# Ledger of designs, part 94: designed miniproteins, single chains, continued (3)

Each design is a single chain, and the fold is of that chain. pLDDT is the mean over its residues in the fold that is shown.

## One batch from the design tools (miniprotein)

Design m11256
Fold by ESMFold2-Fast:
Structure m11256 (fold): chain A 74 residues (1-74)
Amino acid sequence: STSENFLAAVGVLKEVADENPDFDILKASDEELEALKEKVYEKAKEQDPEVARMAYDMADKIVENARRLRELQK
């Protein structure tokens, strides 16, 4: 089900966040944001393809939104 796949994808993101407690997404460099995204990709690729796709999309959007928010604070 789509809702079950969504919750599984959120779970992947939560695990990466829990493993990186000192990461501040609003202060992170572009290199640090890309490294965190890659960690999500590595963990998500082991999931069902639909869950992996959702996790990739979520990670991409979080990084893009963080970059946009950072530009607005200049």
Scores: mean pLDDT 81

Design m11257
Fold by ESMFold2-Fast:
Structure m11257 (fold): chain A 85 residues (1-85)
Amino acid sequence: MARQVVERRGEPRVEEETELSPEEAAQLTPESLRRGLLALAELEAERERARGLEPRIEVVRETETEAEVRVLADGEEVLRARLEV
């Protein structure tokens, strides 16, 4: 199974689990997990820029089975997202 956790400031934590086929599991790499999370982080960063803030995206963790990113704006964490296999 793959698990995605997304935490946004002021919103409830969203946690999703997806059953992967053997072929889908074989396509998952640390790079593909990181790419997906960075795309999500960029969307949040664009939203914060639209508010007149300067967001910063940080990769918190990257392993063979897990990737985690966060978005900071005005000294606060506005998004934290994690993917694990």
Scores: mean pLDDT 75

Design m11258
Fold by ESMFold2-Fast:
Structure m11258 (fold): chain A 56 residues (1-56)
Amino acid sequence: MIEIVVPNSVGARAGAADLEKAGEGTFEVIDAERIRVVAKSEEAARKVVEAAQLSG
């Protein structure tokens, strides 16, 4: 498992939800600015980071 913290954006939440739905990890909202994501693989983690950067 790979643990990352990403900005709490619409894109980040969508990417994290997709990761969780696919069974590739879990996510937790830390606060209004941050989400913690635990991903099964580096590829899954990267997809969440990319989604966060695209702003939804």
Scores: mean pLDDT 80

Design m11259
Fold by ESMFold2-Fast:
Structure m11259 (fold): chain A 102 residues (1-102)
Amino acid sequence: DLQAEIDQLRQMLASADATREARWAAATPEQLAHAKEQARKILDEESEYLGISAPSDEERLRKIEEALKKYIEESFTDPELIELAKELLRRRVEELRWALEQ
């Protein structure tokens, strides 16, 4: 049942928010440096895969988010699944943006 899976994922996301905030607050300088390096690698790999180039990391992230949102809307027909997938993408982009700012 797709609805039950969507509801479970929503509950997992809600519980993950608190642990994510605590993790960010407790992060060591080494963990922050590693997160930034991983975010840079992801940004570069996704930019190459999607054929995106821009003068700044923020502009590249914005274009990647827009391209992936369009892909989600074209790939799924269930409105709840589309909304959930967009929310997961938004959170992932926020994490990458946060890491790049370290």
Scores: mean pLDDT 76

Design m11260
Fold by ESMFold2-Fast:
Structure m11260 (fold): chain A 115 residues (1-115)
Amino acid sequence: SKAYYNIYASLEEKQALYKKIPQDQKEIAKKAAENNPDYAQLQNNLGEYYLFELGNVDKAIEAYQRAIELDPDFAEAHNNLALALEVRYEKTGNEEDLQQAQEERARALELAAKK
């Protein structure tokens, strides 16, 4: 039940760490986010889990959008949404995702500059 996340790890290292996380620990994390849907930070963390460890870009986008609904000034969530939209654009060619990613990245930079 010990999970260590290295934010500086390569994608391969994050995938190796993910494979070592017990399934029950993953379910606890998901249930915590589901039971606390009004916590922006927890929704942002869930999005990072979906994007960087599971490769589930659609669920990552949904979680980041929820984090932004709860805290519109959450710069990290806006930047993470931009990254997830760029990943989906690379897979689908959907130009609307690229446009939204640019808007979300600009918003994240504006919010970071005000702090």
Scores: mean pLDDT 75

Design m11261
Fold by ESMFold2-Fast:
Structure m11261 (fold): chain A 78 residues (1-78)
Amino acid sequence: MAPLPKEEQIARLEELLKEDLEKAKSELERLQIIAAANILKRAIEEGLPPEEVVRRQLEVAEKIENSDLEERKRIAEK
């Protein structure tokens, strides 16, 4: 009945992140994966609803895809 504790959700996210990073074939894909994971970790910590998480991940991914390499790194680190 209860949702997973935040620490368990983060641990599962980190395992999925490792798998996704191993499959990444470019620096762009790697930065997008890192940015998405950072948004999801923050959302879990803040208790944001899943729909808000997806919205933020899509916005950041689009910005990274349309930016130069230096701007992509700055976006991913936030």
Scores: mean pLDDT 73

Design m11262
Fold by ESMFold2-Fast:
Structure m11262 (fold): chain A 91 residues (1-91)
Amino acid sequence: SRLRRIAEELRRRGRELRRRKAGGAEREEVARELAERYGLPLETVAIGLELGAHGFSVETIAEALRDPSFGRRLLEEVEEKLRPLMEALAA
């Protein structure tokens, strides 16, 4: 489906941005480009890119494109899981 193809690109682009350690401004620019290209809300695309950066499946990203609140909840869970690790690495 079209939604699955969008999710595949968001996953790929999100992983690339994470690998390059791209800053917030660059990530926002990519999100705007893709939001305009696909006719989707900026926030929805940004959530999809972050899910892709964190290694979520195409199916999960496609579901988040239908329900951005679901995507936001998944990102909150990732932040909670990474917090102890980041704190340990900073000590």
Scores: mean pLDDT 82

Design m11263
Fold by ESMFold2-Fast:
Structure m11263 (fold): chain A 65 residues (1-65)
Amino acid sequence: EREKRREELIEEMKRLAKEMGFEVKVEGDEITIYGEAKTLEDIGRLIRLMALAYEAGYSLKWVEK
């Protein structure tokens, strides 16, 4: 159950990141998002990504480049 939920959340995070044009890297229990938020919609999606990572038990790191 927990493993399945974690996988579902990771899949959703990757989908949202692709919509934003962000690069996603998963390393152990850490998820790193690379990219620049260009619009208010991007900021909203970034907040959603942070919430999903927290729910999945991952640490989220955002690198704006």
Scores: mean pLDDT 74

Design m11264
Fold by ESMFold2-Fast:
Structure m11264 (fold): chain A 65 residues (1-65)
Amino acid sequence: DIDEAMAEIAAAVTGTATGKKITVEKRDGKLVIHVKGASEEEKKLAEEMAKVIKKVTGNTELVIE
């Protein structure tokens, strides 16, 4: 169940315009959110997404570059 939820969340993120700068990968039952070359707005969005995803999955990492 949790793995399926993680896959759906990753697909939803990549379906948005921000998904081009915000990528989500699944690693050993954990979601890692990467933000590269993003604006301040996109970084804030990624932080909000990480908070929501962490609540659902229990473990999420946010990596900002």
Scores: mean pLDDT 67

Design m11265
Fold by ESMFold2-Fast:
Structure m11265 (fold): chain A 82 residues (1-82)
Amino acid sequence: SKEAELEKLRAEHLATLRELARAIAAGDIEKAAELVKRYMSKFVSEEEAEKLAEEFRAYLAEADRAALAAEVEAYVAAAEAQ
């Protein structure tokens, strides 16, 4: 059913964000960029997904990674709390 498909997509989305937050918190910029590329490849072309991953990698080099990881974790927690 459409409801079951949405629940599966939501669960996969939240799982990906949790893994992304952990990679960011660990300072694993390469893993974080790869996770973004894999996730975005479901929605955009391979070329666009690679570009987005490169932009995200550049962003992480300049960002407060601890603060960013905390924000992603807070988003996931809020989404799960419903």
Scores: mean pLDDT 79

Design m11266
Fold by ESMFold2-Fast:
Structure m11266 (fold): chain A 100 residues (1-100)
Amino acid sequence: MTTATATAEADAEDKEVVASIPLATYRSLSGKPFKATVTATVRNDKTGETSTVEAEAQEGFGSAIARGPKTKGKVTATGELRADHPDAEVTVGEVRIENL
């Protein structure tokens, strides 16, 4: 198993927040096919509440968008790409947080 993780933090303005991972990439180094999953998680840092979305990555690319509950104060978004193979090259790009 091979994983890459990226995080971002923002202040929520008493609104729902959206965390997006627009691009995660994976590649087999051995030529063997494997499964890859992108996970987006939004956490309210004050309450510890989390919202998580998982999406199957396809053709070397993945993206995920998680929508959190209405909150005020600091939130943390985490993006993870998990490849079900040790001989994988994986990256997670920029994690974005947007107030709705």
Scores: mean pLDDT 78

Design m11267
Fold by ESMFold2-Fast:
Structure m11267 (fold): chain A 63 residues (1-63)
Amino acid sequence: SRRLSPAEAAARGIATGPRTVVVETDDRVMAELHAAVARASGSVDVEIREVDGKYYVSYTEPA
């Protein structure tokens, strides 16, 4: 799994804000694990999406 820059996220059609994290992974189970960890850590707006056969987990970190 790999964290994307805002530019890389935008190139994949994913909007980002100042505290937005986007993680790329090739596997749905890994995407679900990243989402679960983000939720458990207090992150909000946790979403999983599939773009061009890859999985992206986006979330907003707590302030």
Scores: mean pLDDT 81

Design m11268
Fold by ESMFold2-Fast:
Structure m11268 (fold): chain A 112 residues (1-112)
Amino acid sequence: GIEEILKVAEEIIKLAKEIGDPLLASAAQLAKDAAIEYKKNGSIDQFEGDIILGMLAIIRGVRKVIGDDTLAEAVDQIRDAVYHLTVKKDIEAALEELKKALELVKEYKESL
């Protein structure tokens, strides 16, 4: 459920800080903020959802310009998770996409 999304987002934030990637940390923080809002209100209004998705699209674009395909893919999965949560209202799909992002970040850290 939403508590599991929060836990996965927190783990991505922790790993992003350990690898020194502030863009990945910001993307995961946006996913966490979306999940907190969903938990509090049972939904995210369309305006707030659109702003969060817009910020994630900017982070993704910047990440692709500075390189590292694995971390860029992780940000894409975080954006997909937020899209499922905010637009599709599919908590299970959001959680699965966020778990994929976490695995990519773990693989990246293990490659260092």
Scores: mean pLDDT 84

Design m11269
Fold by ESMFold2-Fast:
Structure m11269 (fold): chain A 73 residues (1-73)
Amino acid sequence: AEKAKEKLRKLAEEKGSGYLSIDDAAEILSKELGVSVETARYALEREMIRGGGVPGLVSVSQAEEAAERLAKL
C-alpha cells in the first residue's frame, strides 16, 4: 500500500493539479498491489462517487483510500 501511495502522490505532483485520472491511478494500483486494472478502476470509481468528485478524476486522498481498501482485501 505505501509504495502505491508514494507513486500516486508523485504523479499528482508532476501534474500540478492534485487530481489523477482514474485510468492512470488504476494502472499504478494494479501494478503495485497485484490486482486487475478492472478491480483497481472499480475501487477508484467508488471513492470518486463517495466524495462527489469530477467524472473520471480522483483526488490523491481518494486514490490513497482506494489503495488502502485494496491492500486490506
Scores: mean pLDDT 77

Design m11270
Fold by ESMFold2-Fast:
Structure m11270 (fold): chain A 80 residues (1-80)
Amino acid sequence: SEAENNLKTFLMKHGLPQKDIAAFALAAVNGDEVALENFGKKLDPENPLDESTAFSIANVIVESAGEEHANKVIEILSKY
């Protein structure tokens, strides 16, 4: 989907610490906006995620929570 591809591309550009990936995916699936704001502050463009990892995260979020939810995740993270 377009939302899945947009979230994948965002994660590939902005990165996330490897240790935070599982907690981020859980927060995203659950719509935990407070946790997502905190993950936005941890984005690391110098340590981008590889395409396979970014795709896996985006796919889980879209399949579990839907495209509108994935777009909301991008909206929140794009503030940082």
Scores: mean pLDDT 83

Design m11271
Fold by ESMFold2-Fast:
Structure m11271 (fold): chain A 90 residues (1-90)
Amino acid sequence: SLIPAGSEAELEELESLSPEERLRRLSDEQRAALIGVLTAKEAAKSEEEGRKLAAEYHERIAAGTSSAEMIKEAEETLGLSREEIYERLL
């Protein structure tokens, strides 16, 4: 999972929630960041390309790109549905 739990109690709580509910607990910026990292990992053909793509997404999110915009990028880049992308984040 790409979502950090922090503590054992937080892990147990997250395991009791649906995938959608777990993701909704994150801020828009946190969700955008996770989508960016996943997209970079899955789309990149090399470690170097993955780092470059991840840095590009990080800069775009810092500039105000929303999780909704990042999910559209991920759908187009990976050829996956929004639901499939959210499942992969867990």
Scores: mean pLDDT 72

Design m11272
Fold by ESMFold2-Fast:
Formats: C-alpha cells, sequence, structure tokens
Structure m11272 (fold): chain A 65 residues (1-65)
C-alpha cells in the first residue's frame, strides 16, 4: 500500500541520516534533524535526505549542533 511504502521510505531516510551522525526526532508532521555537516559530502547528503522527507509528505527542519 502507499502507506507502507511511505513508512519504509521514511525508515530508510532516517537510517541514512543517523548513519551520517545526525539525530532525527519526529514532532507531529515535522522531522527535526540535529547535527553539523562539517564536509561538503555530508552537507549534500543532509539536504538530499531532508528533501526526501518532504517528498514523503513531512516537514524537515535542520538544527545545527
Amino acid sequence: SMKKKREENVKIIIKGLESLGFKVEKKGDTYIITGKAETVSKYSALNLYAAALEIEGYKAEIVED
């Protein structure tokens, strides 16, 4: 179902962010991503994952640590 696909996609996105050292918290319809992107590669990955969360219908908020 579309709901299952969304839940699976979100799980993959969160795992990706956490593997990069970010903390991810859900507050309502918003995912708060906390951490520092100290490299260009990490910064690019952060923005791609944040955009992926928005494509899945959530808000993504990035908070620098």
Scores: mean pLDDT 85

Design m11273
Fold by ESMFold2-Fast:
Structure m11273 (fold): chain A 67 residues (1-67)
Amino acid sequence: SSTVARVGLHEMEELLARAREAGDEELAAQLEKLITRFRQASEAGDDAEAIAIGREAGRLGERAGLI
């Protein structure tokens, strides 16, 4: 679970960097909120919520053409 959380956080931070480089301010703001929620879920040991948040970030990245 801690390994999954670490991988998810790294992928989300990379996606946030790509959103910022692309100038997608709306996506960047959404990803910042999701990263905060992901960190909170991971610290609480809520693996199910952390996985769900990571999947949501991935879907947003795919829709924006960054993945």
Scores: mean pLDDT 81

Design m11274
Fold by ESMFold2-Fast:
Structure m11274 (fold): chain A 68 residues (1-68)
Amino acid sequence: EVKLTKEGLEEAIEKLKGLAEQAGLDIEISENSKELIEAIKELLTAMGRDPGTLQDIAEGLKLSGLVE
């Protein structure tokens, strides 16, 4: 089980940006991005998923309705 720390949040933002760029999406990296990452982490945790993987992060985005 990998928990997101401040360093993990930065890495997660970078991974999300990479995924968004591959999907042709533009993610605004700001204070709102931190809230977005926290929401995704909470969703993944509620599902019992490890937020350390790109696939789990992408799945969390779809569940929150941010990505289709």
Scores: mean pLDDT 51

Design m11275
Fold by ESMFold2-Fast:
Structure m11275 (fold): chain A 75 residues (1-75)
Amino acid sequence: PTADTRARVIANGLGVNPSEERIKEVAKKAGVSEEIAEAALAVVEAGLDVSEDTLARALGVSRETVRRALEAAKE
C-alpha cells in the first residue's frame, strides 16, 4: 500500500474525525498529503503516546515527515 493508503487506515482505525478544514491546514503547514495530515491529527486528538519512529514505520515515510506532521497537528 502507499503511504496515503496506510494513513487512511490508521485515521479510520482511531475513530477520530478531524475537520476537513483542519486537515488541509495541517497538510499545507507540514508539506504533507491530506491523508498523512489526517492520520497525524487523529493520533494527536486520540491522545495516543505514539513515537515518531512507530508512526513513520506504520506509514512508510521518514521520521522527519512524521515530525513535521505531528508538530503542525499540535498547533
Scores: mean pLDDT 82

Design m11276
Fold by ESMFold2-Fast:
Parts: structure tokens; sequence; C-alpha cells
Structure m11276 (fold): chain A 84 residues (1-84)
């Protein structure tokens, strides 16, 4: 579903472009390290599905942006795990 894939890209972009706010939201959520590790796995799966959908539609540039922003969001989650 292209609409879902585009929403995933937008959500990942917003989180990645506001790294300090995203980090503070994660830390303030009260999530455990185990919950954050599961969250990382879920984001990786959701991002991969969005990338596959965008590439199938011929939107390679948006697929690459999705991979880029997903990587940045995962790095923010890793930083949150380290801070806990």
Amino acid sequence: DLERARKVLEDLREAAENPEETLQEILNSGASKDELERGKAQIEEIAQRAVDTLRKAGLDELAKETEKYAKKVLEIIDKAIEEL
C-alpha cells in the first residue's frame, strides 16, 4: 500500500529530523531496554516493507530516503538504550 509506505517515510523523517526531541520522548516513555530492542525490530520490519513497496512502484529515491531515515531513527533508539 503506497499510502502506508509514504506515511512510514514521513513518520521516520519527522523523528530523524528532530533527534533530540525523539530521544527525550523515548527516554520519558518509561520503556525498558527489552521494549526498546523490540521497538527497533518492529521499525526495521516496517521500514523494510515500506522500502519494498516504494521500489515496486518505481519510487527508488523515496525508498533510499526511507532507508536513510530508518537508520537515523534506529541510531536514536540505540542512544536511548545506552542512556538507560
Scores: mean pLDDT 88

Design m11277
Fold by ESMFold2-Fast:
Structure m11277 (fold): chain A 76 residues (1-76)
Amino acid sequence: MDLVKAGIYLQRALEAVRQGRADEAVENAIKALEYLGIPKEVIDKYRPEIEAAAQAGDPEALREVVRKALKEVGKS
């Protein structure tokens, strides 16, 4: 777990969502979840919601998916 790198990749993902760069947003969001120590199985479970939030250009939806993944692994 690396909270500094997780924060950097999450900020990159949110900026990519705002700019309509869906693929880049998904890639950076996945890296943020990996640095948060979220298991691959949980990341794969939420991947469709991450892709949907990125395609919708909704940074708050992306934040909510990250929050759900963290809650599932026992973190808020």
Scores: mean pLDDT 83

Design m11278
Fold by ESMFold2-Fast:
Parts: C-alpha cells; sequence; structure tokens
Structure m11278 (fold): chain A 74 residues (1-74)
C-alpha cells in the first residue's frame, strides 16, 4: 500500500513539474484540470484498503500523466 501511495505522489509531482514548465495559459488551465482529477484519485487511494482497487487507481493516475504529455505535444 505505501509503495502505491508513493507512486501516486510521484505522478502528481510530475504533473506539477509539467505545469511549472508550461507558459501557454490555455494549456496551463487544462493541466490544472487534470491535476485536480489526479489529486482526487490520490485522496481516494489514501482511503482505499483493497490493494487491487488501489492498483487500479494508480493505473488511472498513470493514464492522466500520459494524457498530459500528449496535450503538450499539441
Amino acid sequence: MDALIQQAQQIIQQLLALLQQETDPKVMNKLIGIILRGIGLLLDLERETDEAKAQQLVQELQQLLQESQQLLQQ
């Protein structure tokens, strides 16, 4: 469980790093929306007691990171 929470925190940190490097206000607003969804998933993960469901939440966070990277490619 702790390892999954650490992975989720690292994904959030990567999303925040992408936001800090972005200079286009339109892209920044979209990244903020993705980050808010990611924070919601992290909060769900911290409350989750089922390891299989926790793994699914981490996979969903990884998908959000990929979507953010694709957004930056324009």
Scores: mean pLDDT 82

Design m11279
Fold by ESMFold2-Fast:
Structure m11279 (fold): chain A 92 residues (1-92)
Amino acid sequence: DKLNRMKADFQARSDRYLYSVVQTAIKAKKKGLNDIADKLVDIIDYMMTNRHTPAQSRAMAAQITALVNQGHKKMNPDAIAKAKAQYKKMAA
């Protein structure tokens, strides 16, 4: 519910970046990655409800990027594993 409300809000505001982050959180939640989804929601909620310094904004953006990357890796582990296995075969 909260994720779908955030998605609708960011779409209405034409905020493509936060819209894509919320979409990643929704996909992560559907895959059972509730920890990543909840952390993304908490950071976005904090960003929207509080005033931030440039340093705080950069730190939050870095944290969002790390969580999004973790979510993609966990949602597509086979693709990454196949790429690594193929590379090792070429190196051996």
Scores: mean pLDDT 71

Design m11280
Fold by ESMFold2-Fast:
Structure m11280 (fold): chain A 68 residues (1-68)
Amino acid sequence: HMSLSEIGKKAIELYRKTKELVERGEASPEVLEKAQKAVQAVIDAFFTGNPEKYEEAKKLLEEAEKLL
């Protein structure tokens, strides 16, 4: 539940799902923007090893999930 790999998988899956929902008119573009930010934060955390980026990714993922 705390691995960067698992958060990364969830962020990518959420982004994909949110993109499809937005294209169908079932979700706000704002949710897609939050999902995109979560994916970017995961990428930054993975390549930099920065714990602050890891926490940012987790928070953005949780916020995007609440909007769906």
Scores: mean pLDDT 77

Design m11281
Fold by ESMFold2-Fast:
Structure m11281 (fold): chain A 68 residues (1-68)
Amino acid sequence: LSEEERQQRTLEAVRENLESMIAAKVPVELIETYANWMLEEASRSFSPEFLERLREVVEEALRRAREQ
Protein backbone atom coordinates (compact mmCIF):
# COMPACT_ATOMS: atom_id res chain seq x y z
CA LEU A 1 0.00 0.00 0.00
CA SER A 2 1.11 3.56 -0.66
CA GLU A 3 1.60 5.82 2.35
CA GLU A 4 -1.44 7.89 1.32
CA GLU A 5 -3.59 4.77 0.94
CA ARG A 6 -2.42 3.46 4.33
CA GLN A 7 -3.23 6.80 5.99
CA GLN A 8 -6.67 7.04 4.34
CA ARG A 9 -7.61 3.49 5.36
CA THR A 10 -6.42 4.16 8.92
CA LEU A 11 -8.53 7.33 9.17
CA GLU A 12 -11.60 5.51 7.82
CA ALA A 13 -11.13 2.51 10.15
CA VAL A 14 -10.71 4.73 13.23
CA ARG A 15 -13.71 6.87 12.28
CA GLU A 16 -15.88 3.78 11.71
CA ASN A 17 -14.79 2.19 15.00
CA LEU A 18 -15.53 5.36 16.97
CA GLU A 19 -18.89 5.86 15.24
CA SER A 20 -19.83 2.23 15.99
CA MET A 21 -18.94 2.64 19.67
CA ILE A 22 -20.99 5.84 19.92
CA ALA A 23 -23.97 4.22 18.16
CA ALA A 24 -23.74 1.23 20.53
CA LYS A 25 -23.72 3.66 23.50
CA VAL A 26 -20.40 2.44 24.85
CA PRO A 27 -19.47 4.40 28.01
CA VAL A 28 -17.47 7.50 27.10
CA GLU A 29 -14.66 6.44 29.46
CA LEU A 30 -14.10 3.27 27.40
CA ILE A 31 -14.20 5.22 24.14
CA GLU A 32 -11.57 7.60 25.59
CA THR A 33 -9.44 4.63 26.68
CA TYR A 34 -9.56 3.14 23.17
CA ALA A 35 -8.81 6.52 21.54
CA ASN A 36 -5.82 7.19 23.82
CA TRP A 37 -4.38 3.71 23.20
CA MET A 38 -4.86 4.06 19.45
CA LEU A 39 -3.19 7.49 19.31
CA GLU A 40 -0.21 6.19 21.33
CA GLU A 41 0.23 3.27 18.92
CA ALA A 42 -0.18 5.53 15.87
CA SER A 43 2.46 7.95 17.22
CA ARG A 44 5.08 5.20 16.76
CA SER A 45 4.30 4.63 13.07
CA PHE A 46 2.90 7.83 11.52
CA SER A 47 4.11 11.37 10.84
CA PRO A 48 3.17 14.30 13.13
CA GLU A 49 1.05 15.75 10.29
CA PHE A 50 -1.03 12.58 10.04
CA LEU A 51 -1.30 12.31 13.84
CA GLU A 52 -2.83 15.80 13.87
CA ARG A 53 -5.52 14.69 11.41
CA LEU A 54 -6.13 11.55 13.47
CA ARG A 55 -6.46 13.60 16.67
CA GLU A 56 -9.08 15.79 14.97
CA VAL A 57 -11.17 12.72 14.12
CA VAL A 58 -10.83 11.45 17.70
CA GLU A 59 -11.70 14.83 19.26
CA GLU A 60 -14.81 15.19 17.08
CA ALA A 61 -16.01 11.70 18.03
CA LEU A 62 -15.34 12.27 21.75
CA ARG A 63 -17.25 15.56 21.65
CA ARG A 64 -20.27 13.72 20.24
CA ALA A 65 -19.94 10.89 22.77
CA ARG A 66 -19.78 13.32 25.71
CA GLU A 67 -22.94 15.11 24.52
CA GLN A 68 -24.97 11.91 24.98
Scores: mean pLDDT 81

Design m11282
Fold by ESMFold2-Fast:
Structure m11282 (fold): chain A 72 residues (1-72)
Amino acid sequence: SELEELAERLERAPDEEIPELIREAAKTLQSLGMTALAEELEKLAEEAEVSDDKERIKRRAVNGLRMAAELL
């Protein structure tokens, strides 16, 4: 699953790459019609750009991606 692969990449990513990977995931969700989850991840990406607590933001994004993967 592309969403599961994105979740794994995000789990292993350095802090500097987290916002962009979450944004990539949001675009993937949008293309799959999961608009509400895509909007939530886009907000998380924006928060990750300015937050020093990227670990918590990363965890929320990973959980969302894994839930979406289970629904497909």
Scores: mean pLDDT 82

Design m11283
Fold by ESMFold2-Fast:
Structure m11283 (fold): chain A 91 residues (1-91)
Amino acid sequence: SKEDFNKGFNTVINAHLETVENENLKKELELLKNELKNESEESKIKFAEAIIYINNNEKEKAIEVLEELKSEVSSEEAKKNIEKIIILLNS
């Protein structure tokens, strides 16, 4: 169900967010998580994948997944947050 997916998604995402070492990046990822609340399950899965790549120091793969996520989300605020995260990863 949608409720079961959202509960599982929140648990998995929160666990991965706790392992993000860069505090500014973690803050922006937490803001993006909130903007993705009403987006598709596919978008939420891509967000989780991006955080996993970030935690593995696979920045180029993280950016690739974030660019794909940016193209799929309907929220302009989510697109802005994704762009900011990409900029932080390139810094």
Scores: mean pLDDT 82

Design m11284
Fold by ESMFold2-Fast:
Structure m11284 (fold): chain A 119 residues (1-119)
Amino acid sequence: SKVQEYVERLLAAKSLEELAELVVEAFLELSLGELLQVYEAVSPQLSPEQRLVLELTLTAILLIRYFGLSAEEAVEKALKAYTSTHQLSEEKQRELRELLLKVLTPREEEIKNAVPPRP
C-alpha cells in the first residue's frame, strides 16, 4: 500500500531535510486519513529531533493549505506554537527555520493547490 511505502521511506530517511521532503510528498499523494495512518505508524519510531521535524512540517503544510499562509508565515507560526510549550535554543530555531523554508518554499504553490484524493 502507499501508506506502508511512505512509512518505510520516512523511517529510512537519511537526513532531516529528506524526512521533511517525504512529509510534503506524502501530503500531496495521500488522503488525509492515509496521512494520519502514516503519522501514527512513524511518529513513535522516530527520534525526538525527527519527530519535531515531522510535526513542524505537517503543521506548516496544514497552515499553507487550509489557512492560505506563505511558507515563511506557516513556518514562523509552527515554531511559535512549539516554543510556547517547549524550550528551543535560538540556534536550534534558526536551523529548523532554514531547513523548513528550504523544503517548503519551492513547494508552496503545490501545497496551496493540493486536492487530496477522495476516499
Scores: mean pLDDT 87

Design m11285
Fold by ESMFold2-Fast:
Structure m11285 (fold): chain A 71 residues (1-71)
Amino acid sequence: SLIEELRRRLREAGVPDDAIETAIKAVELSKTDPVKAAVYRTAAMLIAAMEGSPEVARELLRLVDEAEKRI
């Protein structure tokens, strides 16, 4: 599935597990609640930046944006 592909790619990019699950929630909410999706996306970015690095956070945002375009 698109969600399982996204989860795998986020792990391969070195995104922390907490940020991965938060990012998945953002993608799942993107069609039904865009505002709540934006909140989860921002939270995932912050977790990835703080626990990983700014580069990991940028890759998380890129992968989330790609996934949101495909659903």
Scores: mean pLDDT 86

Design m11286
Fold by ESMFold2-Fast:
Structure m11286 (fold): chain A 72 residues (1-72)
Amino acid sequence: MAELAEAEARLDASVEKVKKTLTPEQQKLLDEYAEYTKKLALAYARGDRELMQEYGAKAQELLDKMKALYEA
């Protein structure tokens, strides 16, 4: 529990640093990616394979969208 909370705090801090240099559209995608990454980590901790599949797919979709914006 404590380890997961620390990991979430570190992720939030990293997101905040990057957000300061991003457009509002890029910030929105990064926020969504961070939220689904947290949900995926919780699903892994609970051993919920259905949620791992669902949140993993969503995280990958958001990552692909961010990559497309970065390369545009």
Scores: mean pLDDT 75

Design m11287
Fold by ESMFold2-Fast:
Structure m11287 (fold): chain A 61 residues (1-61)
Amino acid sequence: SVDDIVEEIRRLRREARAEGLDDVADAGDFVVRLIEREGYSEAQARAMLDSLKRLYDSARA
């Protein structure tokens, strides 16, 4: 569900913040607000999560 994806983004954001990756954490906050405001479909929300995961992995490399 979209709610499950939002919760996964919130967990990723918390992990990024704990690692000092503030730009990634801020991007996560922005994406959650977009999903909640724009009424994104599950597919759209998942695409945003996948983009955040790629950003997070790149920041940790």
Scores: mean pLDDT 83

Design m11288
Fold by ESMFold2-Fast:
Structure m11288 (fold): chain A 118 residues (1-118)
Amino acid sequence: ADELMDILVEIAELAVKALNGEITLDEFRKRVDELVERVKADPRLTPEQKEQIELLFDAILEHVERAIKENTDEAKFIARLFIAEGIRALVQYLQDQGLITPEQAAELEKRVREIFLK
């Protein structure tokens, strides 16, 4: 559970850093690939659960890449909204699967919200 929480917080922080220009898109891709390998290595997760997490990570990568290429404040703001909602949906999924507790889900939603307010 703690590893999944750390991974989801890290991808949220990396997405915001990439959208703010604090890291390059190539650095963002490399860091996302490292997080995907951590998900694949988690023996607690079923193949179906791993696929759902990887699909979200792919969607986050696509939204960040598109916003950076468009290079407008509006596109970056819209990307933040889609990424935040995607992570929130995954947190609910992980809670429904019994992989995190309701208390862990609430803490994750709070931390992700604080990240996207920056």
Scores: mean pLDDT 85

Design m11289
Fold by ESMFold2-Fast:
Structure m11289 (fold): chain A 97 residues (1-97)
Amino acid sequence: IEEIPASEFVPQLEEAARRTGDPELREALLEAAREARERNEGLVKFVERLLNSGDPYREAAALEMLRLAAVEALRKGDRELALELLEYEDRLEEKIL
C-alpha cells in the first residue's frame, strides 16, 4: 500500500466532501484532496501526516481516504489490496475512536 499515490483518490475525496453534511469534515476532506494532489506522497505517508495532525477532522479524512481506496481496489478487482486497506483502517480506528 506504500506505493499507491494518494493523488489517485482525489476524485473520491472530493465526492465524499460533496456528500457529507458535516461542514468541518467537508473542509478537512477538501484540504486532504488538495494536499494529495499537490504533494504527490504515497498513501501511507499521507495518512500518517493527517493522523499526526491532532485534528479529529483530519483524522476522519484519513480514515475516509482509506475506505475510498479500498472501494476503488474492489472496483478494479484487487480484493487482496482492498482487504489490506480495510485492515489498516480498522487498526487506526481502534486508536482514534
Scores: mean pLDDT 77

Design m11290
Fold by ESMFold2-Fast:
Structure m11290 (fold): chain A 59 residues (1-59)
Amino acid sequence: ILEAIAKALQEKLGLSEEKAREMAEKILSGVPVSEVAKEYGVSTKKLAEAVKEGLLAFL
């Protein structure tokens, strides 16, 4: 799950592997998507979509 979400974040948001993994870890640990988006300066909508795509890819 973590790897799938991190990969989706890299592809959709153009993030480095390290940042994508950090963001995925925070989200899976229960940090709100909106909070993570603000911390890293990315769109909340795009971050939420990337997380959904990562979860669907795991299916």
Scores: mean pLDDT 77

